# Designed miniproteins, single chains, continued (5), part 78

Each design is a single chain, and the fold is of that chain. pLDDT is the mean over its residues in the fold that is shown.

## One batch from the design tools (miniprotein)

Design m18860
Fold by ESMFold2-Fast:
Structure m18860 (fold): chain A 78 residues (1-78)
Amino acid sequence: MELIKKGEEYYQKGLEYEKKGDYESAVEAFLKSAEHYEAAAKAAEAAGDKKLALEYDINAGIAQLRAAVLSVVNKKLQ
């Protein structure tokens, strides 16, 4: 439960940085969000909860995708 709180917190920070146009900080926040969701997915899998593990893996993938898109945008603006 603690791991998903940090995943959500970093995801929200990423959205706030993106809204402010701070794409570099947004990318870092989304990558940290993905890291925490991946850890939560592994914990859920170890506990035998395959559905919850899949949900957290999807959340990690979404955060990674947002980071990748913003990284491309940041490079194009440089």
Scores: mean pLDDT 85

Design m18861
Fold by ESMFold2-Fast:
Structure m18861 (fold): chain A 77 residues (1-77)
Amino acid sequence: MKEELLKRVEELAEKLKSPDKEERLRAVTEIAEIGLSTEDKEVLEKALKALEEASKDPDPEVAQSAKAAAEEIKKKL
């Protein structure tokens, strides 16, 4: 399960590079859901890194959603 979560976060991090804003927003949401549902430090750290990169997104909705999720995950580390 842990390895499946790590792989899923990696796959979703690739979706953050999508030209489609809605696909990037869905990826942020799913990464956040994984991070908030796990206590595994490696999964949390990988999710945090992806969300911190997404917080630099040129779309303010994607960036703000990613920043908020990253702050919540930081509280678990």
Scores: mean pLDDT 83

Design m18862
Fold by ESMFold2-Fast:
Structure m18862 (fold): chain A 67 residues (1-67)
Amino acid sequence: VVVPELSPVERAVADAIDRLGIGKATVRSIAEETGLSERTLYRHFPSKEELIRAAERARLARQAEAD
Protein backbone atom coordinates (compact mmCIF):
# COMPACT_ATOMS: atom_id res chain seq x y z
CA VAL A 1 0.00 0.00 0.00
CA VAL A 2 1.36 3.41 -1.00
CA VAL A 3 1.19 5.78 1.95
CA PRO A 4 0.09 9.17 0.57
CA GLU A 5 2.03 12.24 1.67
CA LEU A 6 0.36 13.85 4.68
CA SER A 7 -0.78 17.44 4.27
CA PRO A 8 0.63 20.03 6.71
CA VAL A 9 -2.82 20.23 8.35
CA GLU A 10 -3.00 16.43 8.85
CA ARG A 11 0.50 16.41 10.40
CA ALA A 12 -0.36 19.34 12.70
CA VAL A 13 -3.60 17.66 13.83
CA ALA A 14 -1.79 14.36 14.52
CA ASP A 15 0.90 16.17 16.54
CA ALA A 16 -1.75 18.08 18.53
CA ILE A 17 -3.69 14.91 19.37
CA ASP A 18 -0.44 13.17 20.38
CA ARG A 19 0.41 16.05 22.74
CA LEU A 20 -3.13 16.41 24.18
CA GLY A 21 -3.96 12.70 24.38
CA ILE A 22 -6.85 11.17 22.46
CA GLY A 23 -9.28 11.39 25.41
CA LYS A 24 -8.81 15.18 25.73
CA ALA A 25 -8.70 15.88 21.99
CA THR A 26 -11.61 18.07 20.90
CA VAL A 27 -11.82 20.18 17.73
CA ARG A 28 -11.41 23.26 19.94
CA SER A 29 -8.33 21.91 21.77
CA ILE A 30 -6.78 20.78 18.48
CA ALA A 31 -7.40 24.25 17.01
CA GLU A 32 -5.69 25.87 20.02
CA GLU A 33 -2.69 23.50 19.83
CA THR A 34 -2.23 23.91 16.05
CA GLY A 35 -2.96 27.64 15.90
CA LEU A 36 -5.68 26.94 13.32
CA SER A 37 -9.31 28.00 13.57
CA GLU A 38 -12.08 25.44 14.13
CA ARG A 39 -13.44 26.62 10.75
CA THR A 40 -10.20 25.64 9.02
CA LEU A 41 -10.26 22.21 10.68
CA TYR A 42 -13.86 21.61 9.53
CA ARG A 43 -12.83 22.56 5.98
CA HIS A 44 -10.28 19.74 5.97
CA PHE A 45 -12.18 17.27 8.19
CA PRO A 46 -15.97 17.36 7.94
CA SER A 47 -16.34 15.47 11.23
CA LYS A 48 -14.44 14.73 14.46
CA GLU A 49 -14.36 11.06 13.39
CA GLU A 50 -12.46 11.98 10.19
CA LEU A 51 -10.06 14.06 12.30
CA ILE A 52 -9.34 11.05 14.53
CA ARG A 53 -8.91 8.74 11.51
CA ALA A 54 -6.40 11.15 9.96
CA ALA A 55 -4.46 11.25 13.25
CA GLU A 56 -4.42 7.43 13.43
CA ARG A 57 -3.04 7.25 9.87
CA ALA A 58 -0.34 9.80 10.75
CA ARG A 59 0.68 7.84 13.87
CA LEU A 60 1.07 4.64 11.83
CA ALA A 61 3.22 6.53 9.32
CA ARG A 62 5.43 7.90 12.12
CA GLN A 63 5.82 4.43 13.65
CA ALA A 64 6.94 3.07 10.27
CA GLU A 65 9.55 5.87 10.01
CA ALA A 66 10.80 5.17 13.56
CA ASP A 67 11.49 1.50 12.75
Scores: mean pLDDT 70

Design m18863
Fold by ESMFold2-Fast:
Structure m18863 (fold): chain A 78 residues (1-78)
Amino acid sequence: MEYLKEGIKALNAGDYEKAVEYFKKAIEENPNNVVAYYLLGIAYRKLGKTEESIEYFKKALELNPAFDKAKRLIAELE
C-alpha cells in the first residue's frame, strides 16, 4: 500500500514521472491492484502519453470490468 500512497502524492504534486515509478512498483507487489493500473493510466495521460494511458486503463478493466471510471476515460481518449 505504501507505493500506491506515494504515487498519489507524486501525482497530486505534478511529479508525473515519479508517480509512474511508484504505481509500477505497486503493480509489481500486487499485479491485481486495479487502482494502481487506473492511476498509472492517469499519470501517463498527464505526461501526454496517450497510447500508454489507454493501455493501462484497459488493463484496469480486464481486472475489474465494472470499473466505470476506466471505461469512461477510454471512451474519452478513443
Scores: mean pLDDT 80

Design m18864
Fold by ESMFold2-Fast:
Structure m18864 (fold): chain A 77 residues (1-77)
Amino acid sequence: PEEARKLLEEAGAKETAEDVYGVVERAIQSKDPSERASLVTAAGILLTAAVVEGKISPETARKAHRLVVEAVDEAEK
């Protein structure tokens, strides 16, 4: 969660970074696989919205999404 947040903050998208961080923290704390999947989807939607609004590049969004998926996957193990 920290790595994706830092990446987005460095890109100048502080509000997107906070929103994504909150969603990822909830996903990591969830023991329900369906809730976890929904929260990861929500993070993807937030990143897509930030690209559409011109806050981050598609490349930054793709990298941040990968970090989100990795953080949630590691929390499962």
Scores: mean pLDDT 81

Design m18865
Fold by ESMFold2-Fast:
Order: structure tokens, then sequence, then C-alpha cells
Structure m18865 (fold): chain A 89 residues (1-89)
């Protein structure tokens, strides 16, 4: 169904961003200067913005309240994980 395809696309965006966060977490751990750390944080922020924008576009296409709630949960999880990464910096 259209809703099943939306959920698959949500999961793809979510997993892509989680992989990018894992990579940038390693770069953040390897960063030795405040400038290097800020560059990694800036990339994380940009990628989060892109992921959230894509997820919100999918939410706008969803007519099922359960799918909308699922997307809202995925956005919340990504924002929370980003916040934890900043706390580690």
Amino acid sequence: SKEDELVKEVDKIYEEFRKEMARLRQELAAAQTPEEKQAVIDRLHALLGEAVTRLRELRAQATDPEVQAYIDEKIRELVEEYGRLLDEA
C-alpha cells in the first residue's frame, strides 16, 4: 500500500542518518581541536536538518494517523540521539 511504501522510505531515511551519525561520532572522537569538533557538529546539524525535512515531507503524504505518529517518533529519536552526541562533544 501507499502507507507501507511511506514506512519503508521512513525506515531508509532513519537508517541512512543513523549510519552517518555513527561515522561522525567516530570523527568527533578523533577530533583534537575545537575547530575540528565544530566542523563535525556543523555537518551533523546539516544532516539532521535534511533527514527531518525528508521525514516531514513523508508525514505530509501520510493519511493514516498511526503512520504519522510513527514518523513523529522517528524524528524525536533522531533529535534525541543528536542531543546525546552533542553531550559527548
Scores: mean pLDDT 87

Design m18866
Fold by ESMFold2-Fast:
Structure m18866 (fold): chain A 94 residues (1-94)
Amino acid sequence: AKKEAIERAREAARRLAEALREAGVPEEDVEAILELGERTVEAIEAGDTVKAAQYLAALGIVTVAATLDLDEESRERVLELHREFMAAAEAAMA
């Protein structure tokens, strides 16, 4: 159960990164978002829910900032995948 939830969170992070790259977000920003996603999952695996919540908040801020120069369709797709990652991370923290 928890191991499967953690794997779903990792998969959601990979899908978010792919959508960001397809949308033309600079690789530097994609790498920053991926690093925050990995740190979130590592904090969840360590049982540090406070640290996980902090990394999730930071990831949300950086992801929104990365969408500012995107067209509406690309922005909606990225934000949808961001919500999927958030849901998967919350499930893994339960």
Scores: mean pLDDT 84

Design m18867
Fold by ESMFold2-Fast:
Structure m18867 (fold): chain A 88 residues (1-88)
Amino acid sequence: VEEAAREAAREIRRIGEEAARRLEELGFPDVAKEVREKAERIARSMLELARELAAAGHDAGAVAFARQGVRDMREYAEEKLREAEERR
C-alpha cells in the first residue's frame, strides 16, 4: 500500500513537471507554475489520505485512491496543455 502510494505520488509529480516544462516552452510560465503547485498538492493530499485509509484497514481503497490521483493529474495536465495550444 505505502509503496503503491509513493509510486503514484512520484508519477503525479512527474506528469506535473513534464506538463509544466511544455507550458513554459509554449510561453505560459504562470500556468506552468500552477500545474507544478497542483501536482505537489495532489501528491501530498493523496499520500496523507492513502496512509489514513491504510491505517483504518482500507488497503484496497488506499490503492484505488492513489490510482485515481494519477488519473486526475493526467487529465488536468492534458487539459491545461490543450488550452495553451489553442490560445497560441
Scores: mean pLDDT 83

Design m18868
Fold by ESMFold2-Fast:
Structure m18868 (fold): chain A 81 residues (1-81)
Amino acid sequence: GAVNLEGVRRVVASIPKDKLEEFRKYLEEARKALEAGDVTAARQALIKAFSLTTGNPPGDLPEEEVERLTAEIADLLRALS
């Protein structure tokens, strides 16, 4: 719903434009899927973003910021379940 879409927009806005390009791409895919009402595609995109935050943490962000992004995506995934 609108709450989940706003959640994705908020997370995207918190990421510097020149960092986490692949992560931003998956969040934008999730946002577009939610705008189209495609919950399955949104969930798949969020799972891909979640995997990036747990597999290869970006060297330019503190560990605490990576943990925050991971938690916010986990919350969005739970909201779509």
Scores: mean pLDDT 71

Design m18870
Fold by ESMFold2-Fast:
Structure m18870 (fold): chain A 74 residues (1-74)
Amino acid sequence: SLEAAEETARAEPDPSVRAGIGVAIAFAKSNGVEVDPETAANFAYFLAVADGYSEEEAKRLAERTRRLIEERMA
């Protein structure tokens, strides 16, 4: 649900993960669809790389983002 995703974003300490979830929420609201874990993960990866994280760190943050959304919205 959008509410579960928004709560997850508010509780998330990592700015790249939080921003990735935020972008996925914005996309879901704009298109009237569910928050997609893969979309959140992809944006978290992109934002982490842009913020100077290594590819390995960015992949780790993306995987964590996907799992957080999948787990909260199961």
Scores: mean pLDDT 77

Design m18871
Fold by ESMFold2-Fast:
Structure m18871 (fold): chain A 82 residues (1-82)
Amino acid sequence: SAAEYWRRLAELFEEIAERSKNPEAAELLREVARLLREMAEALEAGDWERAEELARRAEELLKEAKSVLTEEDLEAMREILE
């Protein structure tokens, strides 16, 4: 399901955050994960408008996170995503 997919992505972002030694990047990635879980809940409730709003906020935070990621953070992401 779509909700299951987004929850799985949230788990992956949390794993990346846990491996990150950059606290700024880790905080932003955890916020992305939180928004993805809220989006999954909105999808299960049939609230497509809320799901779209949460998705856009997650995209914006992910862009911010990418701007502060270090080489070490990118390497950790590659390991988790394999």
Scores: mean pLDDT 78

Design m18872
Fold by ESMFold2-Fast:
Structure m18872 (fold): chain A 104 residues (1-104)
Amino acid sequence: MGRAGEATFTVPEGATKVKVEVENLGDAPVRVFIYVDGELKAEAELAPGEKKTFELEVKPGSKITIRAVSDSAEPATVKVTITDDNGNKKELTIELRPIAELPA
């Protein structure tokens, strides 16, 4: 079974742009999806130790959701750093946990 995890961040007042940095701290490849208010804005595959950065236009109060998935049974962790255009920085950790799925 694969693994998945997600984290959600609310854009602070006055912010109109955010920089989202995602880093795979695990030993297995992961795929990340970045949503703003439920709409997919960016996606990427991260190899072990790989880091990717995305710049997103946002509105104050918008919800940014980062979802990470892996087909590996190995534990995986994704570090997320969100920096807005007012200098506010938020650091999140997404632990990828086994997905409860029906057998194929």
Scores: mean pLDDT 81

Design m18873
Fold by ESMFold2-Fast:
Structure m18873 (fold): chain A 117 residues (1-117)
Amino acid sequence: MRKWREEQIKQHIAFLQKRKAELQKKSSTSTGLEKQLLDLEAKELDSQIKSNQAILEGDNDTAIKYYQESIKLEEEITKLTIQLLKEKGASQLDIDIADAMGRMSISVLKIAIKNLS
């Protein structure tokens, strides 16, 4: 791995760790579906952190396994996000945007897996 790529991945891991801590703090004061959504988002970030750590170690097989876990978590995140939006009386447009965003996140993760294969 080139030194520059290694430094980029380390910076990305630090960003994901900070975001995970913020989600965990918000989850501690949340209830119901909002808490479940925040807990799943924190788990998905943890899987991304572990994928990137595996890439730094040259362990592409482990990185792929954690990206596959992230895809499953993104599917559950999208499902709960849509449930939460419906509970709050959100528009069909907001629901469609949430679904499209979930599909886009999964597509990005699938590209990451393909690049490691």
Scores: mean pLDDT 87

Design m18874
Fold by ESMFold2-Fast:
Formats: structure tokens, C-alpha cells, sequence
Structure m18874 (fold): chain A 70 residues (1-70)
């Protein structure tokens, strides 16, 4: 159905976004460490990416539940 295709498209988009945030977070944290950023700044940066990851994971789980009902 068209509704199932829309949910599948949104799910794939959010899964790709999650991979992107993880890749960006890893790269940015490595750069911060390489260039001698203070530990507190690295911790704040890590916490920020962890929050973004958690938000996208929550959206993915809701979309998976919607897909199971279709």
C-alpha cells in the first residue's frame, strides 16, 4: 500500500540519518581529541551526539511499530 511505502521510506531515511550522525560524531570527536580540545568540551560534544542518536533511535522504533501494523 502507499501508506506502507511512506512508512518504509521514512524508516530508511531515519536509519541513514542515524548512520550519518554516528559517522559525523566519531569523526568530530577524533578531530577534537587530535587538536587538543579540553576533556569537558569533548564530553559535551559526545553527550550532544548521544542525545541526537537517542532521538533518531526513538523515531526508528515508532516507525517499526507502525510498519508492523500495516
Amino acid sequence: SKEKEEVERRLKFNEDVLDGIRALGDAMLKLAEKYGAPEEEIERMRASFDRDIANVQKEIEELKKELEKL
Scores: mean pLDDT 89

Design m18875
Fold by ESMFold2-Fast:
Structure m18875 (fold): chain A 59 residues (1-59)
Amino acid sequence: SEGEEVAKRAEELAREFNRRGDARAAVMAHDLAIEARKAAEEGDEEKVRELQERVDELE
């Protein structure tokens, strides 16, 4: 689902930020991944879109 794809992107960003030593950004990206999975499970398409925009801003 779109929410799962957003969650995967957020998890990848969290790993990249951790690799760079940016612990704050890594936590933010990890939180977005959790929220994206929850929104996908709940069928909240609007929330998934909002979270996708937030993930795009972190890139």
Scores: mean pLDDT 83

Design m18876
Fold by ESMFold2-Fast:
Order: C-alpha cells, then sequence, then structure tokens
Structure m18876 (fold): chain A 57 residues (1-57)
C-alpha cells in the first residue's frame, strides 16, 4: 500500500533531518514526491506538512 510507504518515508526524512543529513532527506523527499499520484491528496498533503515542519519548525 502506497500510504504505508509514504508514512515510512516521512519517518525516515524526520530521522535524517534529526541527524542533519539534509542530502539524504532531500533524496527521500524526491521519493515521497514520486508517490504523490499513488496516494490520496489528503495523505500526501499531511506528509508534506510533517516534512516541512521537521525542516523548519
Amino acid sequence: MAEERVRRLVDEIEEAVKKKDFKKANQLISELRALAPEVEPEVFREALDRVTKALKT
């Protein structure tokens, strides 16, 4: 299920940001964007919000 993969990617992005590995975080964000057509728009929006919050706030 693509939703499960999106959730796992968000968790991995948060972990990469916590470790200040922004190169890895950017690669994972690219993978997340590639999954956008496979998930409900609401799920993708929530995932992007979590990623943005981890990166800036």
Scores: mean pLDDT 79

Design m18877
Fold by ESMFold2-Fast:
Structure m18877 (fold): chain A 58 residues (1-58)
Amino acid sequence: SAQLSEAERAALLARVRALLEAQGRSPEQIERTLARVDELLRADGALARAVIEHELSL
């Protein structure tokens, strides 16, 4: 599907958060990154997923 479900989007954001926390990113850096990711997922979930998988190995 071109759009991710709410559950799929939440799960992907949780994976990104866990990765950034593991990398030792500050809470402010994590929230800025997740806000950008969420915006992209809401605009085009399939495209955003492909970009995330490419850049962050999700």
Scores: mean pLDDT 75

Design m18878
Fold by ESMFold2-Fast:
Structure m18878 (fold): chain A 74 residues (1-74)
Amino acid sequence: SNRVIAETYLLSAEEALREGDYETAIKNAEKAIELAPDDKEINARAYEIIGRAYEKMGKFEEAKKYFEKAKELK
């Protein structure tokens, strides 16, 4: 199912984030959103990953935007 594939992309995004590959983390999280766009739980998790990646890259305005998106889905 698309949800199972989206979960796999989120796991890959978390691994990339841990390894310091912030660009790959963002791309994989975005793919999870594309596969499950109406799934609030998947989207919240993906936005949190994207926010953390931008924060680690020093892109604080982008990070804040994605953390706010994640919070709105809770």
Scores: mean pLDDT 89

Design m18879
Fold by ESMFold2-Fast:
Structure m18879 (fold): chain A 71 residues (1-71)
Amino acid sequence: MREKVLREDIEEMRREGERLIREGERLNDEELIEEGRRLLEEAEEWERLLEEGHPLAWGGLTGLRLGLAGE
């Protein structure tokens, strides 16, 4: 039962994304804001994959933790 861990990781990613955006706004650092937005978008994508029951989402969480999913 890895689904609970996946959902917890997604929630943490969303919280981290929001935190980075807020911190970036405080510091006027656009790089932090961009990182936060990217994390939020990746979290939404992972949640969508989980809801669709996509098997790739269950085995590919390394990208979620790294926040590195380029083209």
Scores: mean pLDDT 68

Design m18880
Fold by ESMFold2-Fast:
Structure m18880 (fold): chain A 89 residues (1-89)
Amino acid sequence: MEEEARETARAAVENMRKAVEAAKAGDLRKAASYLSAAGILVAELSVLGADELAEKLAEYLKKVAKAIEAGDLKAAEEAVEEAERIAEA
């Protein structure tokens, strides 16, 4: 379970990272698709019983989404970097 939760968390962060890369390329439709995929993976963490990890990653997913909506790609990158630290800890 712990191993599966960590793999799921890393996949969620990878999708957040891809969303930021798509947004930097101007592909907001692709960015939205990656954010949706990350949200599904964060929800799966709760199903796996990793509620604290899910809560933390959900908070950073919200920050990434809002930063992309605002056009603040630096803030979006910083949020992904923090999410990655949480997923790898």
Scores: mean pLDDT 85

Design m18881
Fold by ESMFold2-Fast:
Structure m18881 (fold): chain A 58 residues (1-58)
Amino acid sequence: VSESEAASKATAAGLVLISEGKPEKALKTVTEVQKLMDQGKLDEAVKLAEKAIDEAVK
């Protein structure tokens, strides 16, 4: 998993959550993904972003 992939997934998760009327959750999710990326935990960052997208569309 690349940093670029994690960043793209974070952006997608943020936009999806905002579109679903969850801006606070969007900010929290993007912040947590950024923290994981800063720690080099790219796999965890991508998984968190993907889970947030999945939960947002329910």
Scores: mean pLDDT 78

Design m18883
Fold by ESMFold2-Fast:
Structure m18883 (fold): chain A 64 residues (1-64)
Amino acid sequence: SEGEELARKGREAYEAGDYETAAELYRKASEIYYQEYLATGSELALILGQLADKEAEEAEKKAK
């Protein structure tokens, strides 16, 4: 899914030390997962969105 692709790219950026790009990608992944949750009611999408938000927060802290 688009959310999974964005989260994967966020992980790759994070592992490369590009925390600013990682944070942006994780935020986008979270938005896509939340849209999936709202459209489908998928609890998994909600959980993945929350996880992506947490990963974005950690990346943001390392970027600054």
Scores: mean pLDDT 85

Design m18884
Fold by ESMFold2-Fast:
Structure m18884 (fold): chain A 117 residues (1-117)
Amino acid sequence: MIKLTQSPSSVTVPVGGSATLTGKVSGADISKLVIYWYKQRPGQPLEWVGSINAATGETLLAAEYQGRLTLSVDVAKQTAYAHLSNLQPEDTGVYYFAVPKSENEWVFGQGTTLTVE
């Protein structure tokens, strides 16, 4: 069974600041996965922010995050990272990392709440 664990549970940063979101994978070899990152705001749909292919290190980022988001994977630690910089109030939300489990099933982490003041 794949289990995804996110940390921190919440973080507050000033406008223009930075934050690193962490996601740990258990029950699967992270080096064989594509890791997806999403943002959720109350009353809004889940928004894709970026993905990283852990086997190749190739990243795809949503246009609004280009230059502000760095995705990485530490295979030895079974951990994915999303480093966000130059944070704005609109970046406030719950951030999830996720991996496909099967053709039509996704596993999501529990989320990290990011607040930008």
Scores: mean pLDDT 86

Design m18886
Fold by ESMFold2-Fast:
Structure m18886 (fold): chain A 69 residues (1-69)
Amino acid sequence: KKEEVKEELLPRARELIEQLLAQGMSRTEAIRAVVDELVPVLKEKGFSEREARLIAAEVATTAYNEILA
């Protein structure tokens, strides 16, 4: 299920965003880098390129918002 995959990837995305922000990357740069990292993982799980990018963007944005909270 899409929700299960999002929950599975959220800790990884959160760790990546935290590291990238600590290196001085902007919000846009950090989110883009995490999306690029997660897309291949999601495609391996059977999602299309389009679906993978949408899920990766949601996960990356959620991770960013959680770190700022």
Scores: mean pLDDT 82

Design m18887
Fold by ESMFold2-Fast:
Structure m18887 (fold): chain A 57 residues (1-57)
Amino acid sequence: RVEEVRERLRRAKAAVPGALATAKELGNYSGASEEAVIRAIRAGLADAYGIPESALE
């Protein structure tokens, strides 16, 4: 296995709390939108780091 992919996964997972905190600060985080925000963050990180979304689950 390639260590680079493993490192990308670790960085992607570590970025989720920060992105969620930023969303809350911007007021984008209101009840019904929470699941959508989490999904968008996960999809965006997977795409940005070149890993499958399933690897973040």
Scores: mean pLDDT 63

Design m18888
Fold by ESMFold2-Fast:
Structure m18888 (fold): chain A 84 residues (1-84)
Amino acid sequence: MAREELEELEKKPNSDSEARGRALVVLMAIKLAEKYNVEEVLDKYEAPDIVGAYMVLELEKKYGKAIASEEEREIAEELEKLIE
């Protein structure tokens, strides 16, 4: 899960560029969860899935078309319910 991935990366501060790139995605997921007060999704879903679901949700709202996969839809619905 996203939080576990961040903890693992923090244990290896001299990781290669790939690990640093992964850390940016994890940080984005954490920042999105904090911004919308939905931190529990960090324990349920992987960082790329959280970021992807958020972006797809925004695109669906903008264009009014269902483009999300079942997994992305489930994550997006959970995020939407927690955003107040």
Scores: mean pLDDT 60

Design m18889
Fold by ESMFold2-Fast:
Structure m18889 (fold): chain A 76 residues (1-76)
Amino acid sequence: MEREKALELLEEGRRAYQEGKYDEALKYFEKAAKSGHPLIESLAYNNIARIYQELGDYEKAEEYLDKSVEALKKAG
């Protein structure tokens, strides 16, 4: 996936999250997380974790935080 498109998906996901549209936000962030760009993948996983925290699914939130850290290690 092109980096520009991946960044656009992060922005759309962030907008959906701010509007309380968690299902839409998850779809955008999941697409960004598959972008092949480690920093963007890390940011996407971090936002997915935040949504699961809002939904009370702390096990999934922890899972996605771990994925975010793994992606960040690839970015550095």
Scores: mean pLDDT 85

Design m18890
Fold by ESMFold2-Fast:
Structure m18890 (fold): chain A 116 residues (1-116)
Amino acid sequence: SVTVVESGGGTVAEGGSRTLTGKVSGGPVSVVSWFRERPDGRLVGVASISADGKKKGYGPEVAGRATISLDAANSTAYLNLSGLKKEDTGVYYHVAVGSGVPPTVAFGEGAQLTVS
């Protein structure tokens, strides 16, 4: 089974930057993503990266302010958010899609980011 551990949450001043870290273990993955939980309970896509690091995607709310990178050898993904806005406040989940059959989805407990 795939396991996800998140870190890098906390409180950051508006206009600042923060890097969130997601580490995956327990099996191979095809893609990893970051999602933010909105006050309405919906998950909004923030960024994604393929297991080979070659395909990246970014959500419109963070376009131009987010960078996702992958240390594939250590199964660790980094999300750097810059120019932080108060609207970026929320719980950030690292989500891993396993490459097994059938594929499984795993996510961590979430990293709280507060922009003040």
Scores: mean pLDDT 85

Design m18891
Fold by ESMFold2-Fast:
Structure m18891 (fold): chain A 82 residues (1-82)
Amino acid sequence: MDEELLKEAKEHLQKGREALENGDYETAIEHYERAIELLEKLKNPDKQLLAEAYGMLAIAYRKLGDFEKAIEYERKAHKLLK
């Protein structure tokens, strides 16, 4: 179960990154949100992967001009690394 959750989360991180590079920021956000949801279901969530996902969400929201959401997710990413 956890192995499949981690695999699916990593696939969503990759698809989110691809969408972000293509300028499809809404699709990138959907993939990063799904990755975070899956990572948080793990017994021992990888804080580094979660921080990466939150950081990517912040970038995507910034690209959409939603600076309040971008700041929120940037703070979540930093909190995970402390």
Scores: mean pLDDT 84

Design m18892
Fold by ESMFold2-Fast:
Structure m18892 (fold): chain A 61 residues (1-61)
Amino acid sequence: MARKLLKEGKYDEAIKEAERALKEGTISPSTAYRIIGLAYRKKGEFDKADEYFKKAVELEK
């Protein structure tokens, strides 16, 4: 769901869905943070994107 929103350019909706799925435990935290990071990057919010990508990478170790 969130990945489809990201593909369609609906970045704010993709962030909200990823956050919802993370809260509900229906998505892995690393996947949720990657989607949120990609959405922020697409919006030009590079500092926020980098923080979320770092969180995702740390969870994959």
Scores: mean pLDDT 79

Design m18893
Fold by ESMFold2-Fast:
Structure m18893 (fold): chain A 65 residues (1-65)
Amino acid sequence: MLKKVSVKLRAIAVAVEHGAGVRVEERDDKLVFTLEGASEADREAMKKAILEAAEYEGIEVEIVE
């Protein structure tokens, strides 16, 4: 439970830092993140940060752009 919360909080923090939006949906086996309102370079940075956090916590994620 805390592992999913950690990844979600990291995604929100990165979105705020890049002036962008992120939507999060919890599924039984994964988290789905939708990235909105950032430049392509900022989205790439956000995607990298989310994937790194997910890998560290061992959480399956899907990123939608």
Scores: mean pLDDT 79

Design m18894
Fold by ESMFold2-Fast:
Structure m18894 (fold): chain A 71 residues (1-71)
Amino acid sequence: MEEKEKAKKEIEKLIEEAKEAFKRGDYETATKKFKEAIELAKKYGLKEELKKVLEAETELGVELLKEVVLG
């Protein structure tokens, strides 16, 4: 349980770091942080955390598409 609890906290931190990087226009860092969070969630079988990462990534992806399509 200890490793799973640490992984949950790290995943939450990675999601927040990814969101902040995205807001700064640092899409490379944002992508890297989301990838790390997904890998941790898969490694420890954290389905709820994996869902949170994918939801956050999808929401930011929609925002990026609006910037590209609408200017």
Scores: mean pLDDT 77

Design m18895
Fold by ESMFold2-Fast:
Structure m18895 (fold): chain A 62 residues (1-62)
Amino acid sequence: SMEEEMERLRERLIEALKKSYEIAGKDPSRAEEDVERIFEFLKELGISEEEQKELIEEALAG
């Protein structure tokens, strides 16, 4: 389902951001909060869950 796909994308983005922060010498514990802020921002912009999925998958693929 879209809900399950979005949950998995959220988890993948959190793990990717944690690794990025560790490499950059930043606090990886901030990753979960930062990802939540990203999803909140996308919702505020009125971006659909399907479009959110495409944007996040594209970011993770690069």
Scores: mean pLDDT 84

